# Designed miniproteins, single chains, continued (2): the designs that were tried, part 49

Each design is a single chain, and the fold is of that chain. pLDDT is the mean over its residues in the fold that is shown.

## One batch from the design tools (miniprotein)

Design m5682
Fold by ESMFold2-Fast:
Structure m5682 (fold): chain A 81 residues (1-81)
Amino acid sequence: SEVEELRKEAQKLEEEAKRLLAEDPDSIEAGRLLMRLGVLYHKLGDTERAIQLYREAAEIARERDPVLSKAAEEMAKLIEK
């Protein structure tokens, strides 16, 4: 099913993000993966987790990629309302 495919994609992205963050806590690649995870959890109906993932992506990207950080914060605000 579509839901099963989204869950499998989310699991793979979570494992990759954890690996990247273990090597570099400020990894921009991990920040981008957390943004994609936020989108996937929002599609799965888990709005609270999506917001948490966007906020985590924003924090990770804050110094190295301010544009990504701002985009992540805006996504969290849009779905939090």
Scores: mean pLDDT 85

Design m5683
Fold by ESMFold2-Fast:
Structure m5683 (fold): chain A 70 residues (1-70)
Amino acid sequence: EKEAILERLRELYERALEILRKLGVSDEELELFRKYAEQELEYWSTQSVEEVKERLARFEELVAELEREA
């Protein structure tokens, strides 16, 4: 379901935020990322299930890369 995919995408944004915090990104930059994540989730909620699935797959790859750098 689209709701489950969007929830997984939200979880990945929260995971990315935690990794950035661990990497020493400033509180100001973390707040900017949090606002960005909110806007992104709103945008993806308006897109097709197929588009959201593609975004989820790409973002999972990006978060995995970020975790390797942490």
Scores: mean pLDDT 81

Design m5684
Fold by ESMFold2-Fast:
Structure m5684 (fold): chain A 58 residues (1-58)
Amino acid sequence: GPDPLLTAAFRQLATREAREAVAAGKPLPSLEQFVAAARAFSAPDEVAREVWAEVSAE
Protein backbone atom coordinates (compact mmCIF):
# COMPACT_ATOMS: atom_id res chain seq x y z
CA GLY A 1 0.00 0.00 0.00
CA PRO A 2 1.03 3.67 -0.17
CA ASP A 3 3.67 4.94 2.28
CA PRO A 4 1.98 7.48 4.62
CA LEU A 5 5.20 9.53 5.03
CA LEU A 6 5.78 9.73 1.25
CA THR A 7 2.07 10.56 0.76
CA ALA A 8 2.37 13.42 3.30
CA ALA A 9 5.60 14.62 1.62
CA PHE A 10 3.90 14.61 -1.81
CA ARG A 11 0.88 16.53 -0.46
CA GLN A 12 3.07 19.21 1.16
CA LEU A 13 5.51 19.62 -1.76
CA ALA A 14 2.84 19.56 -4.50
CA THR A 15 0.71 22.17 -2.67
CA ARG A 16 3.73 24.43 -2.12
CA GLU A 17 4.98 24.15 -5.74
CA ALA A 18 1.49 24.79 -7.15
CA ARG A 19 1.08 27.91 -4.98
CA GLU A 20 4.57 29.15 -5.94
CA ALA A 21 3.78 28.61 -9.65
CA VAL A 22 0.54 30.64 -9.38
CA ALA A 23 2.35 33.38 -7.39
CA ALA A 24 4.93 33.56 -10.22
CA GLY A 25 2.14 34.01 -12.81
CA LYS A 26 2.50 30.47 -14.19
CA PRO A 27 -0.51 28.24 -14.94
CA LEU A 28 -1.64 25.73 -12.32
CA PRO A 29 -0.40 22.17 -13.10
CA SER A 30 -2.97 19.84 -14.69
CA LEU A 31 -4.64 16.93 -12.85
CA GLU A 32 -2.54 14.55 -14.99
CA GLN A 33 0.67 16.26 -13.80
CA PHE A 34 -0.43 15.91 -10.15
CA VAL A 35 -1.25 12.20 -10.70
CA ALA A 36 2.16 11.61 -12.34
CA ALA A 37 3.92 13.34 -9.41
CA ALA A 38 1.88 11.34 -6.85
CA ARG A 39 2.83 8.07 -8.59
CA ALA A 40 6.53 9.06 -8.40
CA PHE A 41 6.04 9.43 -4.59
CA SER A 42 4.05 6.12 -4.42
CA ALA A 43 1.08 8.22 -3.25
CA PRO A 44 -2.51 7.27 -4.27
CA ASP A 45 -4.21 8.92 -7.28
CA GLU A 46 -7.01 9.98 -4.88
CA VAL A 47 -4.53 12.17 -2.93
CA ALA A 48 -3.39 13.78 -6.21
CA ARG A 49 -7.06 14.59 -7.00
CA GLU A 50 -7.58 16.07 -3.52
CA VAL A 51 -4.48 18.33 -3.76
CA TRP A 52 -5.42 19.42 -7.31
CA ALA A 53 -8.99 20.26 -6.18
CA GLU A 54 -7.71 22.23 -3.14
CA VAL A 55 -5.19 24.36 -5.11
CA SER A 56 -7.67 24.84 -8.02
CA ALA A 57 -10.24 26.27 -5.55
CA GLU A 58 -7.81 29.02 -4.47
Scores: mean pLDDT 82

Design m5685
Fold by ESMFold2-Fast:
Structure m5685 (fold): chain A 90 residues (1-90)
Amino acid sequence: MKEYEITVTNPLGEKVTFKIKVEEGERVAVASAKNSAGITYTVVVEFDEELKPLFPPLVFSSGGDLDRAIALARERGHEPVLAALEELKT
């Protein structure tokens, strides 16, 4: 198991920090955090076989951005990310 703190800049220019745990054999991790305005953002991060994060992570807010994130993951051929995003839709 590895733990990461990943900080991303959201569309408002604010930094949002996500605490992510990934276990050996996992290829995708999903985490959510709120920004200073109370908006919930979700990050999806792919990992290599050594549990190193593959950048850039995919970041989206709730309220329709999930469908765009799914389309983007599909376009990029990120099958593990696509599967994780489809689970969030349920």
Scores: mean pLDDT 68

Design m5686
Fold by ESMFold2-Fast:
Structure m5686 (fold): chain A 64 residues (1-64)
Amino acid sequence: MTEERQSRIVNLLLENPEGLTASQIGEKLGLSRSTTNRLLRELRDRGVIEGTGRGRSTRYRLRR
């Protein structure tokens, strides 16, 4: 599935290779917390991104 908002997250993570928290991604893209969490889960389930850390401190970055 190619959702336009997923592409925005991927591009943001390309520009921030060290990773961003869900809160930072939502703030930078103007997305709600629920939308951000759903998109990150979908991207992670597809193996496009990975998360490191726990809870609110989890940082997401692109997977290769």
Scores: mean pLDDT 78

Design m5687
Fold by ESMFold2-Fast:
Structure m5687 (fold): chain A 83 residues (1-83)
Amino acid sequence: DSRLAEAERLVAEAERAFREGDLERARELLQRAFELAISEGSRAEALINRIMRLRSEVERRQGRDLSSQLIDAVLNSINRQKA
């Protein structure tokens, strides 16, 4: 099915974006892939599971990156804040 093939392509692009550190693009691609995959129902169960796993990984990575950035920003703000 063309929709399932498109969803698989979007997941592959999302995996590449995730490896490149483009978490926002990865999230957008996974959302589009998910919308296509759920329309296929049971045929796309394995792909839906793969999408959900990747979305979870993107979310964990984004949370980790945001926590690191927040810590660095707060430390810089404390050490050097100009009025």
Scores: mean pLDDT 77

Design m5688
Fold by ESMFold2-Fast:
Structure m5688 (fold): chain A 92 residues (1-92)
Amino acid sequence: AAALVAEARAEAERLVAEGRLAPEAAAIGVASAELLAALLAAGVPREEAEAIAEAYGGLGLAKLMAKKSKDEEEKKKAEELAKEYEARLAAL
C-alpha cells in the first residue's frame, strides 16, 4: 500500500517538474492513489477498489475543470461530468 502511494507521488512530482501536469491535478492523482491503497488495505477487492478510486479521481478533476474553465460551455460539461461521477460513487 505505502509503495503504491510513494510511486504515485514520485510520478506526480516528476510530471509537475516537467511542466506536463498542473500541481492541483497531481494532488488529485495522489489522493486517488491514497484512496486505492486504503481500500485495498481494508480488504476491498482490487477491481472494486480501482473503480472507486478512478471515480473519485475523475470527480476531483471534473470539479477542478468546472472551477478553472473560462468557457461557459466547457464549465457546464465539467459540472455534468462531476454529477455523473458523484452518482457512480453513490451507487458503490
Scores: mean pLDDT 79

Design m5689
Fold by ESMFold2-Fast:
Structure m5689 (fold): chain A 67 residues (1-67)
Amino acid sequence: MLRLSPEQANAIGRFTKEIGKALRDLTDEQLRELAERVGLSVAQVRELRERAAALGDDTRALTEAVL
């Protein structure tokens, strides 16, 4: 199960706000950039994107991934 630090969750939320896209709408290039920025693998960011899509809410998906 994917787990995020609060700092990683906040950084991901800021990234999506800055680019004006939801997690589910990120391009492969943007997913790679995000993964590098927060210290996650592309696979982990894809898992988070799938969870956000299932919930329909990026903020909730990020909050639920924090320990």
Scores: mean pLDDT 80

Design m5690
Fold by ESMFold2-Fast:
Structure m5690 (fold): chain A 85 residues (1-85)
Amino acid sequence: SSEALRREIALLEGILDEIEANLEEIKADPEKAKNTINELRAMKERLEELKKRAEELGDKEGVARLDALIKRIEEIIKELEEALK
């Protein structure tokens, strides 16, 4: 449902906010950084699935929020991969 979709988007936004808040600590620990990259990749796949559902429901706000989350995840993965070099 649209309401369940919006709740899942909000939950994933909260998880990503926590990762961003702890980003410097994550970057300092190579094992934590690798684990976080794997979690973010899995989260991105889930967000792409949710985006298809939001589009089917005509939820323009949900689509926009999911697009923003996908872009944030891509930037964090890039930062963590750079920190592992």
Scores: mean pLDDT 88

Design m5691
Fold by ESMFold2-Fast:
Structure m5691 (fold): chain A 87 residues (1-87)
Amino acid sequence: GLQEMIDARIAQLRARLAQETDPELKALLQEIIADLESLKKDPSLTKIIGQILRLIGLLLEETDPERKALLEEALNFYMELLRNYKP
């Protein structure tokens, strides 16, 4: 279910964070993890759509290729959550 998908993604991101040396990428990884932890507590269609729209907005303004890659991965994951959403 959605809970298991979120748990697996948080685990993957925490593993990446543990190996990251760039402080700006660490901060972005921590933000993405915190957003998923928040969604995990109260997973709703409105929150998933809200995060998709926010990530699209961030991607339109981002110029750093590594930060863009992390934001694109986050967007793709939220779109996968949306596709797998069942009431």
Scores: mean pLDDT 87

Design m5692
Fold by ESMFold2-Fast:
Structure m5692 (fold): chain A 100 residues (1-100)
Amino acid sequence: MIVDKLREAAKKKDREAFEKLLGEILNNGYDVNLKDKEGRTILHILAENPEVIPEDKLEEVVKLLRTKGADFSLKDEKGKTAIDIAKENGNERFKKILEK
């Protein structure tokens, strides 16, 4: 699935591949609530991998995901929301963006 490719790009810290795949998801009518093989959505991947996108772009992407109907309450296979992952990783900036 395309979300699995997005996770793989994030794991490799490949910003160019990550931004390309994210743009493909956001601009080609994909369901923004699609889950990868670990039950993770785009929001979970962003919360886990703060280094793959600049903070200014992250806020823009989160706003766009919200307008496209992203469900911030969705849990991964470990029962964690994107906010839970952000808290565990000390991602205060991501947490603040999600609370808006």
Scores: mean pLDDT 79

Design m5693
Fold by ESMFold2-Fast:
Structure m5693 (fold): chain A 75 residues (1-75)
Amino acid sequence: MTVTVRGSDGSEVEVEVDASDTAGQLAGKVAEASGATEGHKQVLKDGVPLAGHQTLAQAGVVDGSVLEVESTGPL
């Protein structure tokens, strides 16, 4: 399935993923596709952060979903 992800810089990229992929794997694919190598990335769906181990299917992500990715600062 294909999802649209908005990067932290406001750019949008389409990423091909499987429902069994985790939010962490999606964050990695987005970082590679956008050319960003800035450490930790957090995937958000409708402003809600997704756990890195959570599958996209468990998060309710479907083909054509729009997601956001933000760089998480160290806490």
Scores: mean pLDDT 73

Design m5694
Fold by ESMFold2-Fast:
Structure m5694 (fold): chain A 61 residues (1-61)
Amino acid sequence: SISTINKELLEAEKAGDYQLAVELQQKLIEEMEKEGASTAIIEHAKKELEDLKAKLEELSL
């Protein structure tokens, strides 16, 4: 569920596990789309995903 993914995502971010955070944010967006979240909410979540991806890529170099 969205609630479960949000809890896991928060824990991953607190732990600095950006790889897991990216995976969870992707799953969150998919669940939001399936459950009929508004375009504005989905776009906000996609921006958060891009921020997490950028952080992960910078750290992997």
Scores: mean pLDDT 81

Design m5695
Fold by ESMFold2-Fast:
Structure m5695 (fold): chain A 89 residues (1-89)
Amino acid sequence: SEIEEILKKLEEILEEAKEILEELKKTDDVLKAIGLLLRLIGLLEDARLLLKKLKALGASEEQIKKAEEILKEIEEIYKEAVEIFKTIK
């Protein structure tokens, strides 16, 4: 179903966000760090759009809750990434 495909994409976005965070922890290059933060912003925007699409498609409360939990994890990753970035410069 389209709903299941969107949930799978959200999981893929979360895994990519985790990989970006780990890469950010390993860099001392401010330009690379900026690029990683911009990629995280793009992933956050994509995840928010996918959640809106799930709601529009009439996904179940359980499916919406799962998507909201994934989005919350991505938002927390972004917050951690911003704090790490502040330590680089």
Scores: mean pLDDT 88

Design m5696
Fold by ESMFold2-Fast:
Structure m5696 (fold): chain A 71 residues (1-71)
Amino acid sequence: MEEGKKLVEEAEKLVKEAEELWRKGAPLSDVRKLVDEAKRKIEEAEKLGLKAPEEVLRRLQRLGTRVTALE
């Protein structure tokens, strides 16, 4: 459970960084790397039985959809 909580906290930090890079007009590759990393951490946390907060999941989904749509 502690490991899952750390994964969720790391994912939230990655989502915040990706959002900041998106606002600054950074390369899509940089934003995509952070989104992919956050998604992996959320998936690992769920395998450990811990669900990420809905707000974090919504923010990650919003970013992921936008990045994918531009590819």
Scores: mean pLDDT 78

Design m5697
Fold by ESMFold2-Fast:
Structure m5697 (fold): chain A 92 residues (1-92)
Amino acid sequence: SPADQVQALEDDVTKELGRLLIELRTAIELGDKENAELVFKKAQKVYEDAEARAKAIEATHDLTPAQRARLQAMVDSAKFFVYYAKEQAQKL
C-alpha cells in the first residue's frame, strides 16, 4: 500500500542517517578527514536514493497531504545531512 511504502522509506532513511551520524561523529572526534569525506559521499547516496524513491511513490500513488509531507520531510532530512557532513569534513 502507499502507507506501507511511505513507512518503509521513513524507516530506511532514519536508520541510515542515524548510522551515518555515528560514523561522522567518530571521524570528527578522531580528526579523520578521509572518513568524514566518506560519510559525506554515503550521505549523498542516501539523499539521491530517498529522493528517487519518494518521486516513484508519488508518481504511482494518490497520496494524502500528510503522506506527501512525510516523504518530503525524509528527503529534506537526508539533504540537510549531506550539507552538514560536507561542512564537517571541510573543517577537518
Scores: mean pLDDT 90

Design m5698
Fold by ESMFold2-Fast:
Structure m5698 (fold): chain A 102 residues (1-102)
Amino acid sequence: SAIERVKEIIERSKSYEELVKEAKELAERGEDFAVIAGVVAAAEALYKGLSKEEALEVGVAAVEEMLAARDDVTRFTALALRTIGTLLDLERRLEEERKKKE
């Protein structure tokens, strides 16, 4: 299930940077948006200083929200755009952090 896959990805990840990279690779492969949304939400939660356990709960909630919206094209599209917007923001922040170390 999407929930089980998101849990596995979060549990094996060592940082929000790894979750951002995984989410980008999933998006580039055309993966289920429920999985992408869960990974992105968990990455944002970790970035904002939440624990790995809290990030897991946030990620699962995002999967459930996407699955609940699957038959509502407008809601599903809005959630998908929010997910992509968050992913792009997290990638930008990671690039800024890398430039500060150079």
Scores: mean pLDDT 85

Design m5699
Fold by ESMFold2-Fast:
Formats: C-alpha cells, sequence, structure tokens
Structure m5699 (fold): chain A 64 residues (1-64)
C-alpha cells in the first residue's frame, strides 16, 4: 500500500506539473503513460495496483 500511495502521488504530481506548464493534451497523455509504466516497473506493482493508483490520482486531480 505504501508503494501504491507513492505511485499515486507521483502520477498526481505529474498531472499537476503538466497543467502548470501548459503542455498539450496529446503530450500530457504520453507523459502520463510513460510515468505510469516507469512507476509500475520501479515499485513492482501489479496491473490492478497501478490501475488503482491511476484512478485515485485522476479522481483527486479532477476534484480540484
Amino acid sequence: SEKLEEARQKILETLREMDAAGVSREEKARRVMKTVKELQEKYGLTDEEIAEAVQRAVEEYRAR
């Protein structure tokens, strides 16, 4: 759960940084996909765990 929470935080940070930088929608999608893959490999997360981290990050990102 600690690894999943850290992955969620890093995905959320990436989304917020791209919004602040004014990056295009297409580039945002590419960066998020790359970050998600790197975090899954780094923390050894299952497909279900990384999907949960992504969902929670997107939900928090949309709530602001």
Scores: mean pLDDT 81

Design m5700
Fold by ESMFold2-Fast:
Structure m5700 (fold): chain A 94 residues (1-94)
Amino acid sequence: SLAQQLIEALKNATDEQAQKAIDALLKVYGDKGMDLAEQVVGHEALIPYPALTSIPLYFKSEEQQKLAALFHILVNRGESGDELARIILEAMGV
């Protein structure tokens, strides 16, 4: 499934791949989500949206943490998780 491909790609993502995915999402959806995503780096208590329990957060670096936060922000704003997953996978070269 697309969700399984996303989970596997995120487990093995480099910081460069995570940054490319962030840049791709910002190009499509704009920068409004990034300010909130940047605030969660090192400050998990400030995450404004609940994590998706069906998609565990495998992110360890700042870039991966920002990508995870941006994904959740966009999903909670009504964007399609499948569309976001396709953009992320394409940007990472998967």
Scores: mean pLDDT 65

Design m5701
Fold by ESMFold2-Fast:
Structure m5701 (fold): chain A 94 residues (1-94)
Amino acid sequence: SEIEKYRELTKEYNEKSNKENEEAMKKSKEIKKEGEEKAKEALRKYEKEGEKVAEKIKEETTRERGKILNEKAVEYSVKAIKYAVDAVSLEREK
């Protein structure tokens, strides 16, 4: 059945979206840790300018974390929604 096929595709893309969210969370934690270490190093190396350098590193770290949280997870979620809608459309024709 085409309806069963679209339901299976919906499940597949929801699972892919969840996996990408898990990988994004891992990368987000790694970026945070690296950013924190770089900020601490900046505070040690730059006595007068250390606070400004550390703040810039924190801002860049937050921006990079923001980029990875939504990309592929959203793409797979949108595909899952499309297939769910296609399944409902086919059910209405029967």
Scores: mean pLDDT 74

Design m5702
Fold by ESMFold2-Fast:
Structure m5702 (fold): chain A 81 residues (1-81)
Amino acid sequence: SALAEAVREAVDAGIALRAGRVADARSPEEAAAIAEEAGRVAAEKALELGASEETARAIYLTLTDGSALDAARYVQELMAA
C-alpha cells in the first residue's frame, strides 16, 4: 500500500542517517544519541506521510533500541493486520 511504501521510505531514511554517522561514534553514549536522532527523523517523516502515532512510535523505539530492519518488518506486520 501507499502507506507501507511511505513508512518504508521513512525507515530507510533513518537507517541511512544512522549508518552514515555511527561509524564516527567514539562512545556508546554517542552511538545511542545517533540512534535516537535517526529514530526521531524516521518517526517524524512517517507521521508527515500519514502513518498513525502508534506506527511512528514503533519506528522510533525500534531504531533507538534495535534494528531499523526489524522496525520495517514490524510496521509491515501491523499494516497487514
Scores: mean pLDDT 71

Design m5703
Fold by ESMFold2-Fast:
Structure m5703 (fold): chain A 80 residues (1-80)
Amino acid sequence: MAGITGNAVMLALQAGNYDLAVELMLAVGEATGQEELAKKAAEAARQGNAEEAVYLAELAMLTHEYGGDLEKAREEVEKR
């Protein structure tokens, strides 16, 4: 799931559609409740920082999957 979202964001940014990339990031925040991470990801996308935007979006998704455990989410992102 997180990898599919990251690919969609990368494609949107490469196409110059940063509005779509931002909307995808904010949708992650709405779905996961990780609004602060999603807002940071959206801001990175607005700045054209695709690497940081994808990282923060995946971190938000995994933090939600681990019941708010940010440390476990970071470990999983780093394994990729």
Scores: mean pLDDT 70

Design m5704
Fold by ESMFold2-Fast:
Structure m5704 (fold): chain A 80 residues (1-80)
Amino acid sequence: SEAAEKALAAAKELAAQGDLETALMALRIAVQIDPSEEIARALTELGELAAAQGDLALAREAYRLSLTIDPENAAARAAL
């Protein structure tokens, strides 16, 4: 959906600016609108970025949300 695409685009921009918490909130909204593989991938990428920056709590929540869409996501499962 267009609303989910806009939320995904906003999340990517926020993550690039270092605002990982707001990026996660935007992706949570996207999940509620359209739980797609693209959103699951964005959540996994946000989790990887958060982990690289030492924010393990945000990383875990992002991976957990990704797994609610794609339970076979090997990267997210390995990170939990």
Scores: mean pLDDT 83

Design m5705
Fold by ESMFold2-Fast:
Structure m5705 (fold): chain A 104 residues (1-104)
Amino acid sequence: MMPKMTPEQEKLYKESIEKMKKLLDEMKKLKDEAKKETDPKKKREIAREAVLIESEATQLYLLTKLRLEELKAPEDVFKKINEEFNKYLEEMTKIEKEILEYVK
C-alpha cells in the first residue's frame, strides 16, 4: 500500500516524478543523436547537454527531498521517493556513460 501523503506531499511527489521522466526522455533522445553524429564539435555539445541533464536530475532529487522535509513528510514517503528517484538516476547515469562512449 502507498504511504499516506498529505495532498501537498502527493502533488510534490507526482510533479517531481513527471519532471524526472521528462529528463530521462531527453537523455534517451541525446543518446540517439550521439549514435548518428560524426562532427566532433556537435559530439562535444551532445556530451555537454547530457552532463547538464544529469545535473538537473540530481538537483531535482535534492530539492525534492528538502521540500519533503519542510512538509514534515513521514519516513515511508522519503523511502518511496528515494526508491523512485534512484531508479531514474541509475538509468540516466547508464545512458550518460553510453553517450560519452559514442562521442569518443
Scores: mean pLDDT 84

Design m5706
Fold by ESMFold2-Fast:
Structure m5706 (fold): chain A 80 residues (1-80)
Amino acid sequence: MLSSVGQALVESVRRGVSDEEERERAVEEIKEYDKKAQEYREKGDEDGYMSELLRGASVAMRAQGRDEEAEYHEREAEKL
């Protein structure tokens, strides 16, 4: 199951992205990052967990045309 953060990101894309194909691609990418985040958290890797969540957030922002916010999240993920 998706984490609370992953679910919130998926819902934001479902509400904010009008193109069905783009929406479905973004949702699948967010789910993949959320899965990786949960795997890192289970292993006690907090940096890995946060990095994958930030990448998921970047996908959600980019799908909604919020490129500056997407780039911010990508840069923060790369620092971890």
Scores: mean pLDDT 84

Design m5707
Fold by ESMFold2-Fast:
Structure m5707 (fold): chain A 66 residues (1-66)
Amino acid sequence: SEELRRQRALARAYREVRERFPHAPDTQIGRALAQAYEDKPLKPIPGVPEELQRAAYEAYRRARAE
């Protein structure tokens, strides 16, 4: 189902981002992943570092493409 595929992609993306940014707050990772998950264009999120935001966006897109 689309829902299960989406959940798996989100879990994989979170794990990848957490490995790259072990000290980032869950709130920052969650907000960055939410932007990708909601199919929104990549836009600056207040309080989220650009590198983390880009990494989360790319990780989610890769996970969805598999």
Scores: mean pLDDT 82

Design m5708
Fold by ESMFold2-Fast:
Structure m5708 (fold): chain A 95 residues (1-95)
Amino acid sequence: MIEEAKKYLEKGIEALKNFDFDTAAEYFRKAIELALKDNTEEGLKILAEAVRVALGMGFTDVVAEVLGIPRETLDRWLARGASLEEMLKLVKEKL
């Protein structure tokens, strides 16, 4: 699972380099979904990286949808400067 998540993250970044935003969003969605299913520390690191890149590129709606949280909740966490790693731990532990 984690190797597939990493592969999708790499493909998403490559799509961004080519300004293919729709393809990038789809790959980031898959990377986050796969990383969420991984219960290892490596999975959490890949999840945090995928979410960080997606948020930096404006894919906030995709991130909220894949994490299963309201967009409004994610916006509030980001506005408060919450640690991305801590937020993702809460999501994985049933926020």
Scores: mean pLDDT 76

Design m5709
Fold by ESMFold2-Fast:
Structure m5709 (fold): chain A 117 residues (1-117)
Amino acid sequence: MEEIQQKLADVAAALSSLARSLSTSDPSLQPIADELDAALAALVRGHKNVEELLEENKEASRKAVDAITAAARAGGALLSPEVARRGRDAVRRAGEIAGLAPERTAAAVATLDAVEA
């Protein structure tokens, strides 16, 4: 549980950084930034039983993977190397929490890895 909470905190920080970076760089990417903000909101939760919290974490993580993948495809070239690195790490962590096969995140990881320093 604690390890999952730490990974989710890292994902939340990356979603916030990606949303801010994209909306600041290109206002036409605001819909993608809004999707990243929605994924961040989905990571917020109240008191739950452990089983309920785990299922909510998996669903929120799937939403985060989809949002980061969309951001990488639409605006990867507009990201700083630091934000791209955080996004890459976050999509890997979110995919692990959600139990997704590596191919589900591979395209986003490759796109974010291509961002030059």
Scores: mean pLDDT 71

Design m5710
Fold by ESMFold2-Fast:
Structure m5710 (fold): chain A 85 residues (1-85)
Amino acid sequence: SMENQAMVERDLTTLKEQGEALLERIERGEFTLNDWIALSVLEAALDFLEDVMERKGLMTPENKKLLEEARKILEEARKKAKEQE
């Protein structure tokens, strides 16, 4: 439904913003166990949301673009986190 599409867009946007905020904290030169846990939770949430979107027919071109943008941000955060290990 259109309501479900709008809700998914909001959830994807929130995950993207949370990923960006986490990336900014990592880039400030300190990466903690709490940051590793937060990153892992965001990655799991994005994977779960992608699977739900595919099963419910909510994988619109706009939502797919937001999903890909969120994925790229989390991948960049994971890469930078590993570089600080």
Scores: mean pLDDT 84

Design m5711
Fold by ESMFold2-Fast:
Structure m5711 (fold): chain A 76 residues (1-76)
Amino acid sequence: DEEKKEEIEKKAKELEEIVKKLQELKEKGDRESLLELGKENPLLLLAAYSLGLEVSEEEYQEAVEKIGEEAKKIAE
């Protein structure tokens, strides 16, 4: 359904904003604050991992699981 795809696209745009913010934090060298924010926000954590930041394996897996659950709900 197009409306569900539009919702996913909105989340993708939010992710882009998050990624840009994460890149700025990375350039500043404030990796601890970045990781803390990412642990509480699954999309933020996934974006941080994509940028090559140090993310714990457990936190990364939790983020992937949460995103996967949301994707399944949208698919159903």
Scores: mean pLDDT 68

Design m5712
Fold by ESMFold2-Fast:
Structure m5712 (fold): chain A 87 residues (1-87)
Amino acid sequence: MKVLVAGFSEERLDAAAEALRKRGHEVHRLILDPSLSVEEQAERIVAAAREHGADRVVVVTGKSDLERGEKIAELLREAGIPAEVVG
């Protein structure tokens, strides 16, 4: 499937993207700007997911941004995009 991987850390995002590619997925990556609101982050992810025709979004977090990532994923699901958080 085509997956959009979004995250605040380039290192964590690249690791998640490579793991998904090794499982046979086509992966597009999006680095998030931590200065933006949760709502602005969700809007950018929705736009990128639609532009690339992503089947699913994976929000990649560390422990310090897990709650923020979960809120973003909730907004994505409300917008009709399948989304999950990995940390």
Scores: mean pLDDT 85

Design m5713
Fold by ESMFold2-Fast:
Structure m5713 (fold): chain A 100 residues (1-100)
Amino acid sequence: IEEVEKEIEEKVEAAKKKYGLDEEIVEALRTVLKMLAGLLPAEKLPEVAESVLLLAEAGLVDLEFIEQFERYLEQTDVPEEVREKSLELLEKAREIVEKK
């Protein structure tokens, strides 16, 4: 766990330096990477979806990434309320990416 968190922080710092990312976008990237690494519980999926929305607004994710995350959500056993909130946020992210 400690090694994985360190690896995530190193990746986040590298992206921040390479792309000049704002701190809010850096935090969004960290949140998404933590979820994908299995470090966050499923109940945090709405917060992760909010982070995906921020990354979409910044132009850092594409439609393919959003579709992959939607599939992950469909395959993950979570309460219906958590699933609905997450899908609503991902739909907004999809609209941003599709429309610019």
Scores: mean pLDDT 76

Design m5714
Fold by ESMFold2-Fast:
Structure m5714 (fold): chain A 79 residues (1-79)
Amino acid sequence: SELEELIKKIEEIIEKLEKNKDNLVEYNKLMKELQKLVGKLYEYAQKHPEDRERVEQFLKEAQKRVEEIKKEILEKIKA
């Protein structure tokens, strides 16, 4: 389904972010791709209210993971 494909793509980008913490060029590229996919997932949720709760839960968890990665990168750069 479209929902499962979007979720899978977002998870793959987050895994790539974890692996590329030392590469700021790749990090910035992946963050742009992530923002685009998150936008598509929000659009999906607007059209499919039955999936809204699932989308909101996934985005909350994904956002937390991305924020943790960002903190680790910022700590490394400032050290």
Scores: mean pLDDT 83

Design m5715
Fold by ESMFold2-Fast:
Structure m5715 (fold): chain A 61 residues (1-61)
Amino acid sequence: MLDKVAEEGRRVEPEVQPEAYEPENLEKEILASFARMKEAIDFIESSSREEILKRMEELKK
């Protein structure tokens, strides 16, 4: 039960929000896409050159 912490949050947006349009949701989607791309890059960076080349060849064949 966090009464004081909850009260601070209400001060940010005391108004009823238009749920049909949520710009914050768009930001979260963009951040999620970046996270997925980072994971792919990390995989490529941690993998050996040969492993990457084999995967690329399979996709092209």
Scores: mean pLDDT 61

Design m5716
Fold by ESMFold2-Fast:
Structure m5716 (fold): chain A 65 residues (1-65)
Amino acid sequence: EEEKLKEAIEKVEKGVKDLVEKTGFPASKIRQLVLREAEELTKDLSEENKKKVLEFAEKTVEEKL
């Protein structure tokens, strides 16, 4: 599960970077897409690890936008 947690975090970080760098989407749309992706990536994780990924996604969006 730790390995899946790390992979989900890396995918979220890459996804935010790609959406910010490669799309003209407004910040609200990027946030929506990132949070949706994080939810999908964490479906099979424990409640604790799911929260970690979702919090990381929120923080990464705030830092990049």
Scores: mean pLDDT 76

